Designed miniproteins, single chains, continued (4). Designs and how they scored, part 105

Each design is a single chain, and the fold is of that chain. pLDDT is the mean over its residues in the fold that is shown.

## One batch from the design tools (miniprotein)

Design m15639
Fold by ESMFold2-Fast:
Structure m15639 (fold): chain A 73 residues (1-73)
Amino acid sequence: MEEEGRERLERMRKDLEELKKAYEEGEVSKEEYLKGLETGLEQLKKLKEAYPEMSEEIEELEEEIKEEIEKIK
Protein backbone atom coordinates (compact mmCIF):
# COMPACT_ATOMS: atom_id res chain seq x y z
CA MET A 1 0.00 0.00 0.00
CA GLU A 2 2.81 2.44 0.86
CA GLU A 3 4.54 1.63 -2.44
CA GLU A 4 1.38 2.52 -4.36
CA GLY A 5 1.03 5.75 -2.38
CA ARG A 6 4.66 6.62 -3.07
CA GLU A 7 4.20 5.96 -6.81
CA ARG A 8 1.16 8.27 -6.80
CA LEU A 9 3.14 10.97 -5.00
CA GLU A 10 6.01 10.61 -7.50
CA ARG A 11 3.54 10.92 -10.39
CA MET A 12 2.02 14.03 -8.84
CA ARG A 13 5.49 15.54 -8.39
CA LYS A 14 6.35 14.82 -12.04
CA ASP A 15 3.03 16.27 -13.19
CA LEU A 16 3.80 19.43 -11.20
CA GLU A 17 7.27 19.68 -12.79
CA GLU A 18 5.78 19.29 -16.28
CA LEU A 19 3.08 21.87 -15.55
CA LYS A 20 5.67 24.34 -14.21
CA LYS A 21 7.85 23.85 -17.29
CA ALA A 22 4.86 24.38 -19.59
CA TYR A 23 4.05 27.62 -17.76
CA GLU A 24 7.69 28.82 -17.87
CA GLU A 25 7.81 28.13 -21.62
CA GLY A 26 4.50 29.95 -22.20
CA GLU A 27 2.57 26.83 -23.24
CA VAL A 28 -0.11 27.39 -20.56
CA SER A 29 -1.67 30.59 -19.24
CA LYS A 30 -1.25 31.87 -15.69
CA GLU A 31 -4.91 31.00 -15.05
CA GLU A 32 -4.46 27.43 -16.33
CA TYR A 33 -1.30 27.03 -14.24
CA LEU A 34 -3.08 28.24 -11.08
CA LYS A 35 -5.99 25.87 -11.75
CA GLY A 36 -3.56 22.97 -12.17
CA LEU A 37 -1.78 23.81 -8.92
CA GLU A 38 -5.10 24.05 -7.03
CA THR A 39 -6.20 20.68 -8.45
CA GLY A 40 -2.87 19.21 -7.33
CA LEU A 41 -3.49 20.42 -3.77
CA GLU A 42 -6.92 18.74 -3.74
CA GLN A 43 -5.40 15.49 -5.00
CA LEU A 44 -2.65 15.63 -2.35
CA LYS A 45 -5.22 16.12 0.43
CA LYS A 46 -7.01 12.96 -0.73
CA LEU A 47 -3.71 11.08 -0.95
CA LYS A 48 -2.85 12.14 2.62
CA GLU A 49 -6.23 10.79 3.82
CA ALA A 50 -5.55 7.46 2.06
CA TYR A 51 -1.90 7.22 3.22
CA PRO A 52 -1.53 9.06 6.56
CA GLU A 53 1.89 7.41 7.07
CA MET A 54 3.12 9.54 4.14
CA SER A 55 1.81 12.81 5.62
CA GLU A 56 5.25 14.43 5.92
CA GLU A 57 6.24 13.69 2.31
CA ILE A 58 2.84 14.81 1.01
CA GLU A 59 2.96 18.01 3.10
CA GLU A 60 6.36 18.86 1.57
CA LEU A 61 4.83 18.82 -1.91
CA GLU A 62 1.78 20.73 -0.65
CA GLU A 63 4.12 23.45 0.66
CA GLU A 64 5.93 23.61 -2.70
CA ILE A 65 2.62 24.06 -4.52
CA LYS A 66 1.37 26.70 -2.05
CA GLU A 67 4.62 28.66 -2.45
CA GLU A 68 4.30 28.45 -6.24
CA ILE A 69 0.71 29.77 -6.05
CA GLU A 70 1.85 32.69 -3.85
CA LYS A 71 4.76 33.37 -6.22
CA ILE A 72 2.59 33.64 -9.35
CA LYS A 73 -0.69 34.89 -7.73
Scores: mean pLDDT 81

Design m15640
Fold by ESMFold2-Fast:
Structure m15640 (fold): chain A 97 residues (1-97)
Amino acid sequence: ETQIEVTKLSDDHLETVVTLPDGTVVKITVTREGDTLTVDIEVTGDIEKALELSEALIEGVRRGARARYGDDVEIEIETEVDEEAGKVTTRVVVRPA
């Protein structure tokens, strides 16, 4: 069964945890500071699946940012891979251009 938990920590801080049936865990943290939106994505599981799912989530964030803020939005992406832990951590920073 897929489990989804959404926690609102403040007006500027939202955490979402998704546990997939295969045991893969996706943690998405959204933080707003002024006009800057930071999306931290952590995928834990099989490394190949974690990488594929991370890429899909990153493209979703890019598409959503452009739809919401326009084509001139600045998007910065940093990804760290921990193969031993089966973890992919990505930070997406969205700023108006």
Scores: mean pLDDT 81

Design m15641
Fold by ESMFold2-Fast:
Structure m15641 (fold): chain A 71 residues (1-71)
Amino acid sequence: SSFEKIVDRLLENGKITEEEKEAILTDPDAETAFTQRLAEEVRSRLEADGTPFSSAGERGQAARDALLEVA
């Protein structure tokens, strides 16, 4: 899944540990919470670059796509 690819890239770039990756991928609630935090971090980056989004849904999708490209 795209979420798993994002988590794999974060591990590869040293932003999370293998233990954290396993925890995130084995807990459905952790996946949701992690995805929300990820979207907020990338939203902040995109807003700093002058690329604001009007809705949380649009920001969430764009954040996942942008992080997948950057990570």
Scores: mean pLDDT 63

Design m15642
Fold by ESMFold2-Fast:
Structure m15642 (fold): chain A 87 residues (1-87)
Amino acid sequence: KEEQLKLLEEVLRLGVPAVLRALEEARRRGLPEAEALRALAEELRAEAAALREEVATRELSEAEREAKLRRAEVLEATADAILAGLA
């Protein structure tokens, strides 16, 4: 399905550079890599939750609602993939 492939592409476009940056920063600071990735996943989940709350509480156009929910879905999927990799 085209929509599922687009979601995967968006997750990879967001997730790969974010993960690499978090790992590089952790190594630079001498911090545990797993903790840096867990912190990144929590940040992504918090952003997704904020977008979903905005959709639930604000009067938005259909296009704005769809865009925000799509962004939340990408953020949530990216966070879940990071956390699954740490298990």
Scores: mean pLDDT 84

Design m15643
Fold by ESMFold2-Fast:
Structure m15643 (fold): chain A 55 residues (1-55)
Amino acid sequence: SREERIRNVQRLLSELLGFPVPESFAERELARYLESGGANLSPEVRARFEAALAA
């Protein structure tokens, strides 16, 4: 579900940044990813986003 995808992105971003991120931040970054196909992310981070959204 969309809520599961947001939670997966929130967990990923918290791991990458080293601090807990709010749900609103994760939702915004998910929207950015869906609009750009991850063009704003490094290849490694993009692959992790793809994996998180597939879970």
Scores: mean pLDDT 79

Design m15644
Fold by ESMFold2-Fast:
Structure m15644 (fold): chain A 94 residues (1-94)
Amino acid sequence: ERERFERAVEEAARELERAIEEAYERGELSEEEVEALREGIRELLELVRAGHSLEELKERARELAARGPGEGLKGGAMLAVLAKAEGILRGPPA
């Protein structure tokens, strides 16, 4: 079901956003890096809501990840969320 996929992506996005905030608090990320990562998550969620397939989302994320530093961070965030969402969809081990 599409709804299950969308929920998995939303859950993965919330988890990554929390990790980003914690890394920023620890001084591991700059404000610019946090903004780029969050923009990547936002773009991914917009594309999911627009009905794009998992394969289309992965292709877009890989294209962005291969570009310069800001776009690369956006693509990296999208890939991280998608990988986490796929883990959720495969079913929990317990």
Scores: mean pLDDT 81

Design m15645
Fold by ESMFold2-Fast:
Structure m15645 (fold): chain A 94 residues (1-94)
Amino acid sequence: PAVIKVTGGEATGPASAAAAGMASDQGRVLEVKYGDKARPAGEVARASGGKVEKTENPDTAEIVADSPEAAQKGYEAALEAARAMGGDVTVEAK
């Protein structure tokens, strides 16, 4: 199964969100491993609402959310999409 990992942080405003993102970067990044499950993982990643970017590792993608709150919403959407796929994809918070 593919794994979607969501990183999230709490930020109280746009400047605070930007500073948190710069300090950790992880607060806005979702990681997807899909390997041989590329299709189901791609649909689950798309449900996250973030921008999907491929890495040099062919079985891993980064999903960038606009904010930590969007990353958390993406996690919830990805988890529901994974359940709809019959458990073919695993979703985890980073």
Scores: mean pLDDT 49

Design m15646
Fold by ESMFold2-Fast:
Structure m15646 (fold): chain A 86 residues (1-86)
Amino acid sequence: MIDELLKEIEEIAKKVSPIWKPVADFILELAKETDDPKKLELYVEAMRKLDSDPEEAMRLAFEAEDDPVKQTAIALLVIGAELEKE
């Protein structure tokens, strides 16, 4: 159910490393806007992968998001977070 997936993604977002917070917050925003359970599951998986595999997280988020502008925003946030790792 959508409510259970939303609760799950919110709990995961609280546990991501601080460097990924801008990406996590944006993915959570997109997850709250979707009415499609399949897209919501992809956002949950993307959130789970942020700390371990940010490239796979970005790919999953792109698969969930149909809007090229929002896909570009996700990519820029991921790149920004990776640059902060210096």
Scores: mean pLDDT 81

Design m15647
Fold by ESMFold2-Fast:
Structure m15647 (fold): chain A 109 residues (1-109)
Amino acid sequence: MGEKLVRELQEKARQAIRAAERGDADTALEHVEKAADLADEIVRTGDARDVEKVARILQELADALERAAERAEKEVSPLTAAKFRRAAAIAQLSYDRAKATAEKLRAAS
């Protein structure tokens, strides 16, 4: 179960990053919201290894969305940049939760 959910999360993160690279903030946000939901499920039920993988995926996703926001601010519009910043904030919050949970699970092991 956990490995399948991690693969689904990785695919949603890839879809979000590809949408961000195209400047499609609405599609990127939709994929990020789905990625956050999957991350919350893995964090609640997964072992330390799976939660650590989730944290890495979410960190890469947050970084990519922040870069997309900076690009959109310069090349597209403040509104598009704000949408990417919202997506990045969702990914960052999920990353912070996953990282904290991974540290607790490692300490308990």
Scores: mean pLDDT 86

Design m15648
Fold by ESMFold2-Fast:
Structure m15648 (fold): chain A 70 residues (1-70)
Amino acid sequence: DALAKREKYLRDVKKLSDDVVKQSLAEFEKNRDQTVKVLTEEAGLSEAEVQEALSNLTDGQLWLELQRKR
């Protein structure tokens, strides 16, 4: 589950507070389908690379990937 991996990444690797993690996960879930579409169709990432990016990248890094194709 990408949400569970992202929560672990934000808490264990990035050491963010619970409130910030909760807010980030809610926004991530809301934008997940759009992010998947842009990463596959505009960035040309494979399904496996998209799932890895969703699990490990911060919201800022994901939005930078979206901006790269604009």
Scores: mean pLDDT 66

Design m15649
Fold by ESMFold2-Fast:
Structure m15649 (fold): chain A 80 residues (1-80)
Amino acid sequence: MIQDLVDQSTQDLSQYLSPDMVQTARSNLTNIGTILTNMGNDNLAQNSIQQLTDRSRQARSPQQIQQIAGDIMTQSIRSI
């Protein structure tokens, strides 16, 4: 399920990011997963969560995570 993937990604990111950044990542992972799943595209939701997780490992601020999430959401919506 999407929630399990979000939980796993959040746990992985907690090894690389500060608590504030982990909270920002979790919120964005949940939002992207929920929106894309509600649009009926579970594969796109899973791929977008994975991309956000991978790119967020190198982030240095919550604001950078928000920018990454925005980019991924824009590209995902355009793919539909």
Scores: mean pLDDT 84

Design m15650
Fold by ESMFold2-Fast:
Structure m15650 (fold): chain A 67 residues (1-67)
Amino acid sequence: ATDEQINEILNLMKELIDKKASAEELAREVAELAEKLGLEKVAETARKNRDASAEEIAKAVVQTLRE
């Protein structure tokens, strides 16, 4: 992933967490953005962690972005 793509996903997660979006909403929105950016592994990670807490989803997504 490019630095711009990473920042776009991180900014989306920050916005959603700041407005107290649900974990399901966070997972869905991050997966949709990741697909649009061609980051298929990130999208899959967000979807697989849909039942986790928002914190766990964010952590898993960040870990996948750093691969």
Scores: mean pLDDT 80

Design m15651
Fold by ESMFold2-Fast:
Parts: sequence; structure tokens; C-alpha cells
Structure m15651 (fold): chain A 88 residues (1-88)
Amino acid sequence: SIFEEIRKKIEEGVSAIKIASELVAKGLLKYEDTAPLAQLEFQGASDEVLLLALEALIRGADVERLEEIARLESEEEQRRELERLVEE
């Protein structure tokens, strides 16, 4: 599945922004929806947080919610909110 491919790329150290750009090229994401992911990566978010953000975007999660999550100060809070967003 696409989620397995993304997980492998993250584990191999491929940047989340690069993965997102490949997904945009495939028509699976909109370029404008990737800004919160770039913010998380620039903040030094963990592979787990970046993977959850990518999964949320692919599942069609609310980008405004993802932008709010990217503004949270705590990585633990970001992870918890992203887990909720993926489950919605």
C-alpha cells in the first residue's frame, strides 16, 4: 500500500517534504495542502509525527486542523492530535 511505501521512505531518512512532493506529482495531494507538513519538518518533528501528518493528508484530513497542530509547542501534543485526526 502507499502507506507502507511512505513508512519505508521515512525509515530510510527521506524527507517528508520530498515524499509530499512525489505524492503531489502523482495527484494524491495538493501542493497548497503540504505547508503544515513543511512547518513540522522545519521544527524538527520526529519521524512518527511526520508519518502521521502524511497519513492525515492522504486520508483527506482538514488542512486547517493540521496547520493548528503544526503551531502547537509540544511534540507530544502534536502526536496525540495527529493520531485523533487520522482516526476521524
Scores: mean pLDDT 84

Design m15652
Fold by ESMFold2-Fast:
Structure m15652 (fold): chain A 89 residues (1-89)
Amino acid sequence: SVEALIKLAEEYAEKGKYLTAGQIYFALYLQNPEDDSYALKALEYYERVLDQGDKKYFPTVRAMLEQLIELNPEDSEVSLRARELLARL
């Protein structure tokens, strides 16, 4: 269920596994593309990955941000926020 996946993502986030949490929300967004809240939540966790500063994850975060930009209109909140995070890489 959606609720079980959200709970799983939040459990990973509590353990500092922000990339995994973001990937779960990204998967929820792909299944529910009309609900930008899942994409925005994925972006929140990708920002947390960047804040942790472990550069080995930066290529994966870049790829996810670029995919969110491709899936959304250029002037959307999702695209604007994804571009802000890309500027940090």
Scores: mean pLDDT 89

Design m15653
Fold by ESMFold2-Fast:
Structure m15653 (fold): chain A 86 residues (1-86)
Amino acid sequence: SEEEKKKIEELKEEAKKYIEELKEALKAGDLEAAEEANKKAVEKMGEIRKIKEESKDPEVKKYAEEKLKELQKLAKEAAEEALAAA
């Protein structure tokens, strides 16, 4: 449904925010802030996975999977940038 896709997009934007916070915390050497940001990013990605699993719409399932892959790539890139900055 359009509502499920909209919710996935909102969760994706929240996850992106936490991934950015994770990157900046890692660059600053703030391990406590990094752990909290990572926890929040994982939680938002988990909510997208839940929508994917519970939805009866195959188009919503594909959309959620696409956004999860995008977020996983973004998280990997953020970690690599933080490591390079150290």
Scores: mean pLDDT 85

Design m15654
Fold by ESMFold2-Fast:
Structure m15654 (fold): chain A 104 residues (1-104)
Amino acid sequence: SVLEAVNKKIKEIHEKNPLAYIDLEALAKRLRELGHEELAELAEEIAKAIKENKDLKKETVEKLKERSEEIIELAKEIQKEGEDSAAMRGAKILIELVEIIKKN
């Protein structure tokens, strides 16, 4: 399922780099500064899941799916800015998770 695929990826991110949650917190801050409060909250939920090695809720994954195109476009813009390396790494993680959602 989509939920299982996403949560497997969250666990893999935690195991490979347990500090990746800091990159997602930096992304959330940048999204909030740009006026994207709901997307910032989604990035914070992912950060918490990585930090605590917990599963994302089904409702959170459904919101990521609903906003997948907007998320990819905005995350790519943040990567192009090149101003915040942590937010850029967070954007890459968010794109990878959304691509898993789109493929499943």
Scores: mean pLDDT 87

Design m15655
Fold by ESMFold2-Fast:
Structure m15655 (fold): chain A 77 residues (1-77)
Amino acid sequence: MLRHSPEEYADVVVASFLSGDRAVTRTALADALRMPEAREILLLAYSKLPAEHREAFIEALRAAGAPEDILAELEAA
């Protein structure tokens, strides 16, 4: 808990997205995308989301400026 990990960041991203607060979600996604482990964090977050929220999550990532390679990997999962 004292160390930042991809799992901890994925949990923050999921919690922010499920909060329904678009500003909080956008900030969390922008922060994750600036990390070296962005792909791992976002794949973990995507896997933790209920299937009904996954399409909206991909659209939120696209709006946040996520690289196309990450978006394609999530859409394939």
Scores: mean pLDDT 78

Design m15656
Fold by ESMFold2-Fast:
Structure m15656 (fold): chain A 61 residues (1-61)
Amino acid sequence: MSDREEAEELLADAEGDPRRLGEMLGVSPATVSRMSEEQRVEALAERIRRLNREAEERAAA
């Protein structure tokens, strides 16, 4: 499963709730409201990639 596919699934589960999307993306609900659907998917996919990278670095320490 790709990071993008995981992001799309998680965004669907949030059902467009700006508060939940903001928590998932690490941004304010107002910022989420200004983003397109494609921008939300890309931002969440990038965040998932970063978290996975950080987890790998932590495991290597």
Scores: mean pLDDT 76

Design m15657
Fold by ESMFold2-Fast:
Structure m15657 (fold): chain A 77 residues (1-77)
Amino acid sequence: TAELDRRVAALIAEARRYAALGEELYKQGDILKGVGYYLRGVGASAEAYVLARKLAKQGVISEEEAERLGREAAEAV
């Protein structure tokens, strides 16, 4: 469980990092790279959401925990 929980947390952290990088590049006028990193952040957020829901279906985490992680993933971008 701890490993799978860390994997979801890592994806959420990755989403935050890419979203932040995308915003910074966009502000510097590098629009194409900014959009690219932002989309990578959205991808990581979506993967975190899907993984959290899968873990809840498998009984590894609660439905409430999956909803909380899903909200964190969405807020990351």
Scores: mean pLDDT 85

Design m15658
Fold by ESMFold2-Fast:
Structure m15658 (fold): chain A 61 residues (1-61)
Amino acid sequence: SQAEQAREALDGIIRHYSEYAEELREIYEGMVEGLKSLPESDRLMYGTHAAYLYGLDKLLK
């Protein structure tokens, strides 16, 4: 799925460029807030992706 591909891409970037962790966290936060503002049907479609990004945020903190 697109959500799985996005998670794999983010993991790859973090592994390769630890110095970009702050920038990735900002992007992640923006994405999560964007997802929360979407209609419920759209949020359900991206639910697993949002949950993964939330977990990633905890790791980056």
Scores: mean pLDDT 62

Design m15659
Fold by ESMFold2-Fast:
Structure m15659 (fold): chain A 67 residues (1-67)
Amino acid sequence: MEIPEEVLKELSEKLGLSKEQVENALRGAKTLLEEGWSREVIVEMLMRNMGLSREDAELIVDAAEKL
């Protein structure tokens, strides 16, 4: 899956994460969405794995849903 460079840049700058961290989070979230996991579970996993706030994790999931 190709992730648009502008999405990586915007989320990287907004969340204070590297582009690689954002790419890994988006790919993981997209895979879980495609496997039928709930949005709530994905948000909680991103919070645990990345140390993100709930609001920031929800931004990652929102972006992944649009991929």
Scores: mean pLDDT 82

Design m15660
Fold by ESMFold2-Fast:
Structure m15660 (fold): chain A 73 residues (1-73)
Amino acid sequence: SPLDHTKLGFRTIATATEIDLAERLGDRSPETLAALQADVDDVRALLKAHPDAPKIVFDLAAENEARLARLLA
């Protein structure tokens, strides 16, 4: 539903914001990276359950995964 897509969009933006904060602070602690990975994994699972979600949400989620991979490197 449009409401479910809106909630998924907000969840994905919240994850992007937490990744941005970690990048800006240079926070690569195991605890922070584990929390970010859990949030990314949760969003991935939600998108798999909602294949009709807007393309922009999939694009942002993919960007979040790529940014987290760079923090983990």
Scores: mean pLDDT 86

Design m15661
Fold by ESMFold2-Fast:
Structure m15661 (fold): chain A 108 residues (1-108)
Amino acid sequence: EALEHIEEAIELVREAAREAEEAGLEEAAERLRNAAEALEKIKEELKKAIENNDKEMLLIVAETLRNMAELLEELAEELEERAPRAAELLREAAEHLRKAAEAAEKLA
C-alpha cells in the first residue's frame, strides 16, 4: 500500500513534468524530474525500512513524504495559470504521498 502510493505519485509527477515541458516551462519540468528521482530514492529507503522492521526509519520516511507533498503543492500553485493540468497532477501526487506517509506510520 505505501509503496503503491509512492509509485502512483512518481508517475503523476513525471506526467506533470511532461505537461510543464509542453507549456514551455523548462525549469519547472526539470524541477519535477528531479522530484521524481528523489521519490524513487525515498521508495527504496521505505522498502529497506519495511524489510528490516526499522520503525525509526519508517517514521523518517513518513516525514520526508509529507515534506515532498508540501513541495508538490507549492509547485502546483506556481504552475496553476501556465500549466493547469500539471497543477492538477501534482495535487493528486501530493495526496498519494500523504497516504503513503500514513501507511508508513501505521507500520512503525
Scores: mean pLDDT 89

Design m15662
Fold by ESMFold2-Fast:
Structure m15662 (fold): chain A 122 residues (1-122)
Amino acid sequence: SLFPHLSPEEAEALRRVLGALAQTLERMSGVKVSVGKIIEDIARLASVEEQKELARLARRLLEAVRAGDREEAVRLARELIRMLLSKKIPSLMLPVALASRGELESDELIDEIARGIVDNLS
């Protein structure tokens, strides 16, 4: 199991959302982003409680996407991104820096990434 402290349903929800994040960051940064490395970094660096919160946000995000509630989906994606960036996940640092191009304010960057995640899950 990629996340031994999560249920299979929680782990799959988080994997799907992280896959959409990786696709979004590849498009925005121009560099390859491995969802497997993001998962490995989260498993090593996030506490069990943080992993459960990421999975909870991922599940709610997927529910909002299925309901067609784009505003709620983007809001949840923004919360998930902020949590990941606060943990300084190594596999995300270079893609996020390149995606900003040094021009976007942090909130604008987070919003653009959040919309990309939702679009890749739709």
Scores: mean pLDDT 87

Design m15663
Fold by ESMFold2-Fast:
Structure m15663 (fold): chain A 58 residues (1-58)
Amino acid sequence: ELSDETLEKIGKATGLPVEVVKWLIENALEAGGTLKDIADSLKEQGHEEAGEIIYEAE
């Protein structure tokens, strides 16, 4: 869903490997979440930059 460039930016912002970022996003979407829901969750957990990256990519 998200581009490789966007996933790489999220990984760098969170400190997670891009493969883990991709897995987490795919898992959340499969559970019925939206990209906006994922972005809001990341911001609530203190990952403001990662959440904003997803917001812009949605």
Scores: mean pLDDT 76

Design m15664
Fold by ESMFold2-Fast:
Formats: sequence, C-alpha cells, structure tokens
Structure m15664 (fold): chain A 89 residues (1-89)
Amino acid sequence: SPFEEAERLIEDAFARIDAMEANLKSLTLEQVEAQVAEVMRLVREAMRLAEGDPTLTPQQLRNLVTRATAVAIRAIGLLVQRRILERQS
C-alpha cells in the first residue's frame, strides 16, 4: 500500500541519519548536506504517498508525521553539528 511504502521511506531516512551520526567526523560538509537533502526528499515522498492512501487512518497519519518530524529534526541537527565542526577545524 502507499502507506506501507511511506513507512519504508521513513525507515530508510532513519537508517541514513543513524549512519551519518555514527560517521559525522569522517564525512565532509558536502556529504552531510547531500544526505540531509536526500532525507528531506524521502520525508516529502512519504507524506505524498500517505496523502494518496484512501485507507489511511488518522492514527496512522499521526504516527507517520511524528516519525517524519523526528527524522527531519535529527537531519537538521546533524547538519548544524557538522557546520560547527568545520568552523573549529
């Protein structure tokens, strides 16, 4: 279903953020910016898929939005953290 695909995209976004966080010191700023852009693209596509699912319950939508918001905030936080590391180098 579109909702199940949206959940898989959010899981991919979390996996990318977890990998980025684990390797933040070894990644370039350009690599972090590219990964953040990809995470935001996955979040937007997940929301588009959820919007197109006529069987989606209000609870499923709330849960998906909560998870999408959490991964987006983590992405922004890691980008800020990497920019701080660049200025200290």
Scores: mean pLDDT 90

Design m15665
Fold by ESMFold2-Fast:
Structure m15665 (fold): chain A 67 residues (1-67)
Amino acid sequence: MPLSDPETVAYFEGIPQEKVERIKRLHEEGRSPREIAREVGLPQSTVTTLLNRLYARGELPRPPPLP
């Protein structure tokens, strides 16, 4: 696996709010990170890291309910 730019962390700050809102919505629907990645066109690892950051920021108030 090639060495990524240390700006990988900053990359998530640069993700458009539209994509962040879509990721949150899909997560609220109980979609897996893989499904979210497929829907928004991002790598699964990127989506997983973004979700972890959203939890750390308190952007996701509760885990998604299972229907």
Scores: mean pLDDT 65

Design m15666
Fold by ESMFold2-Fast:
Structure m15666 (fold): chain A 64 residues (1-64)
Amino acid sequence: MPKLVLVFASDKAKGEALAKKIMEETGAAGYVVLPKMSEEEALKKAKELSEKLKALVAAYATEE
């Protein structure tokens, strides 16, 4: 199971709502909402957090 849920969203409130829903469904220990960024930058952030936590990180994005 993922330890952290990452959501990339232009709207912070929408991102938080999605992150909480996925956290409930996956049993993740926490979530982080980040502003919408390029796919390449998003992958870098997910990889960095996965390495830092030594745990599985699940990443999602919302449409504007």
Scores: mean pLDDT 72

Design m15667
Fold by ESMFold2-Fast:
Structure m15667 (fold): chain A 87 residues (1-87)
Amino acid sequence: MTPEELKKEFEEFLKIVFEEAKKHKVDVKELLALVVGTLTAKLKYLEGMPKEEAIKVGKEKKEEALKNKTVEELIKEAKELVEKLIK
């Protein structure tokens, strides 16, 4: 799979997740904050941070995102993190 195909697949996946969360009354903001936190942890681990520290950073990012960010800002951050992960 090419980086471009992976990015497109992720964007399509996010659209499906967003629509399904909307239908099933799932807190979209909480789900997006979890995604942003998880992607941040993965990025930090790939940058050479120890796994335990990377997970901690991801958890802190999730909590910060839930308190301080809108759904639109979380979607933007998730896309930016995916772009960094695909290199």
Scores: mean pLDDT 74

Design m15668
Fold by ESMFold2-Fast:
Structure m15668 (fold): chain A 91 residues (1-91)
Amino acid sequence: MATLVLTFTGTAEQAERIAEELREGGLISDYRVEGNRLRLELTGSAEQARDIAVELAAGGLISEAEVVDTGERLSAEEGAELGKGDVLFGR
């Protein structure tokens, strides 16, 4: 399982709703909100973590993401560009 840490742009309540939606979709097993950071424990790979971060950035919901397992960092700008049809969940 991979771990993804996001810096979200909205409220903690909005971050929790996003995490619950991902959990209901089977994409994450657990989550934790810490200040403006959202930590997600993914059911899949580090690549799935990156794909989730890209989609959330494209939606304007996060400013930055880190895939803890690989140390990869993604900006909202990079994620928004990739989220314009080039990224699929669970690839």
Scores: mean pLDDT 73

Design m15669
Fold by ESMFold2-Fast:
Structure m15669 (fold): chain A 88 residues (1-88)
Amino acid sequence: MLEETARLLREGARLIRQYAAGDESVLPRLEEVARRVEELLKASPEAAEAFKKAAEELRAKRPEALSLPPAERMALLLEAAARALAEA
């Protein structure tokens, strides 16, 4: 389950970057991934904790990320959360 969640988060990061680059064709899949991630965060304390850890690590190790566009910041957060879940 956690590995599938991590894969879904990595896909979300890729899709949000593509959407930010102007590829609107990814929007339906991005919305599907976002809904699935939201459901998993509500159902899994481990996934919620991984997101919290990822956000704290981004602030501590990459404070410059706060100056990035919202889409890139979200992509970095999703990738960091995926790594945290894979390390569990």
Scores: mean pLDDT 76

Design m15670
Fold by ESMFold2-Fast:
Parts: structure tokens; sequence; C-alpha cells
Structure m15670 (fold): chain A 83 residues (1-83)
């Protein structure tokens, strides 16, 4: 049914969104760890960038959770209307 498909898409997009956020944070952390090793005189700057990457990942995760809740509510309303 269309309603079941919409709910499945919301769940899939939430899961994939979470994976993308985790990948981005890991990629950023690996990048700055490498930079800190190559340029130790600026290691504090790279540590600060790693902390920012973690914080930004948390913010993106919170926004993804809010989007998921909103879209899930919308999909449930559509499911109820189609039933």
Amino acid sequence: AEAERLLAEVEKEYEEGGKKIRKQVNDDLNYYRKKAAEDPENAEKYREEMNKAIQNGGIQGTKLDEEYKRRLAEARAEAARLA
C-alpha cells in the first residue's frame, strides 16, 4: 500500500541520514588527526576543528531526529487518510 511505502521511506531516510552524519564526522576526525600528525605545531587548532566536527555532527543528528519525527507524523496522517 502507498501508506506503508511512505512509512518505509521515512524510516529508510532516517537510517541513511544517520549513516551519512556518522561517516562525515569520522571522515573529518580522520582528516584532522592526520593534519595534527603532519603539522604538530598547529595540533591545538586541529583538535579544535575535531571538537567542532563532533558538535556539528550532534547538531545535525538533532535536526535529523526532529525531521524524522515531523515526517513520521506526516506519513502517519497520510496513512490514516488513505485507509
Scores: mean pLDDT 85

Design m15671
Fold by ESMFold2-Fast:
Structure m15671 (fold): chain A 58 residues (1-58)
Amino acid sequence: SRGREALRATIERLKKVREQFKALAKAQADTDPKAAELNKQAVENTEALIRSAEERLA
């Protein structure tokens, strides 16, 4: 269905966003530890959104 296809596309975009936050957290670890911690939190929040969306597909 179109709704399920849109949700799958959203999950794929969220996975890319998660990887970007991971990369930023790693890059900032020594230069801006507070920004690195915020980006780690953003990874966890994005993973929760992915999990919720995947549960809706199941």
Scores: mean pLDDT 87

Design m15672
Fold by ESMFold2-Fast:
Structure m15672 (fold): chain A 88 residues (1-88)
Amino acid sequence: ALIQASDSEEQIKELQAEKLGVDVSLLDKLIEWEKDEKKLEEMIQKIEEAREKLAAELEELAATAKPEEQEAFLRETLKKLIEELVKL
């Protein structure tokens, strides 16, 4: 039962990773960090701040930039955020 439940969870993670345009290993790191409640609180604060900046920049890019540029920008921004969170 637990193994089957984790398989369903992994399938959901794969679908979410495809929707976000990131790989599964990056999503797995985020889930692993959720287990540290103190780090999680610091992560949420940084993610919230990054989300507001990212949303504003993506709105500007959506009007002028090619889809490939938007995707590259999103992935690069998330990668940098994750690297910063790992330092916590």
Scores: mean pLDDT 65

Design m15673
Fold by ESMFold2-Fast:
Structure m15673 (fold): chain A 98 residues (1-98)
Amino acid sequence: SSEDIRQAIRDLALTFQQQYNQLYPDLTKEERRMGSLLEAGLTMIVLMIDLGASEEQIRAALQKQIADIDEILKQTKNPQFQALLQQTKAQLQAILAS
């Protein structure tokens, strides 16, 4: 259901925020900027769903978030940040496939 998808994205956003905050002191200034933009992106997707955005708009936003993660993965050398990004990408892909 749309409620289940919204809850999944909300839980993903919260988990990302918690893990990102734990990694924050060990990240470069640029990695912190990139991580904060991803956190903002997840929050915006939750808001889009709450405001009744179409399935097409939600799918496009999820695809954009995945693409942004892929670009960050090319730039970061922090293995814990890479692991968080890969986990987040996998969860977003699972939601997109549903």
Scores: mean pLDDT 87

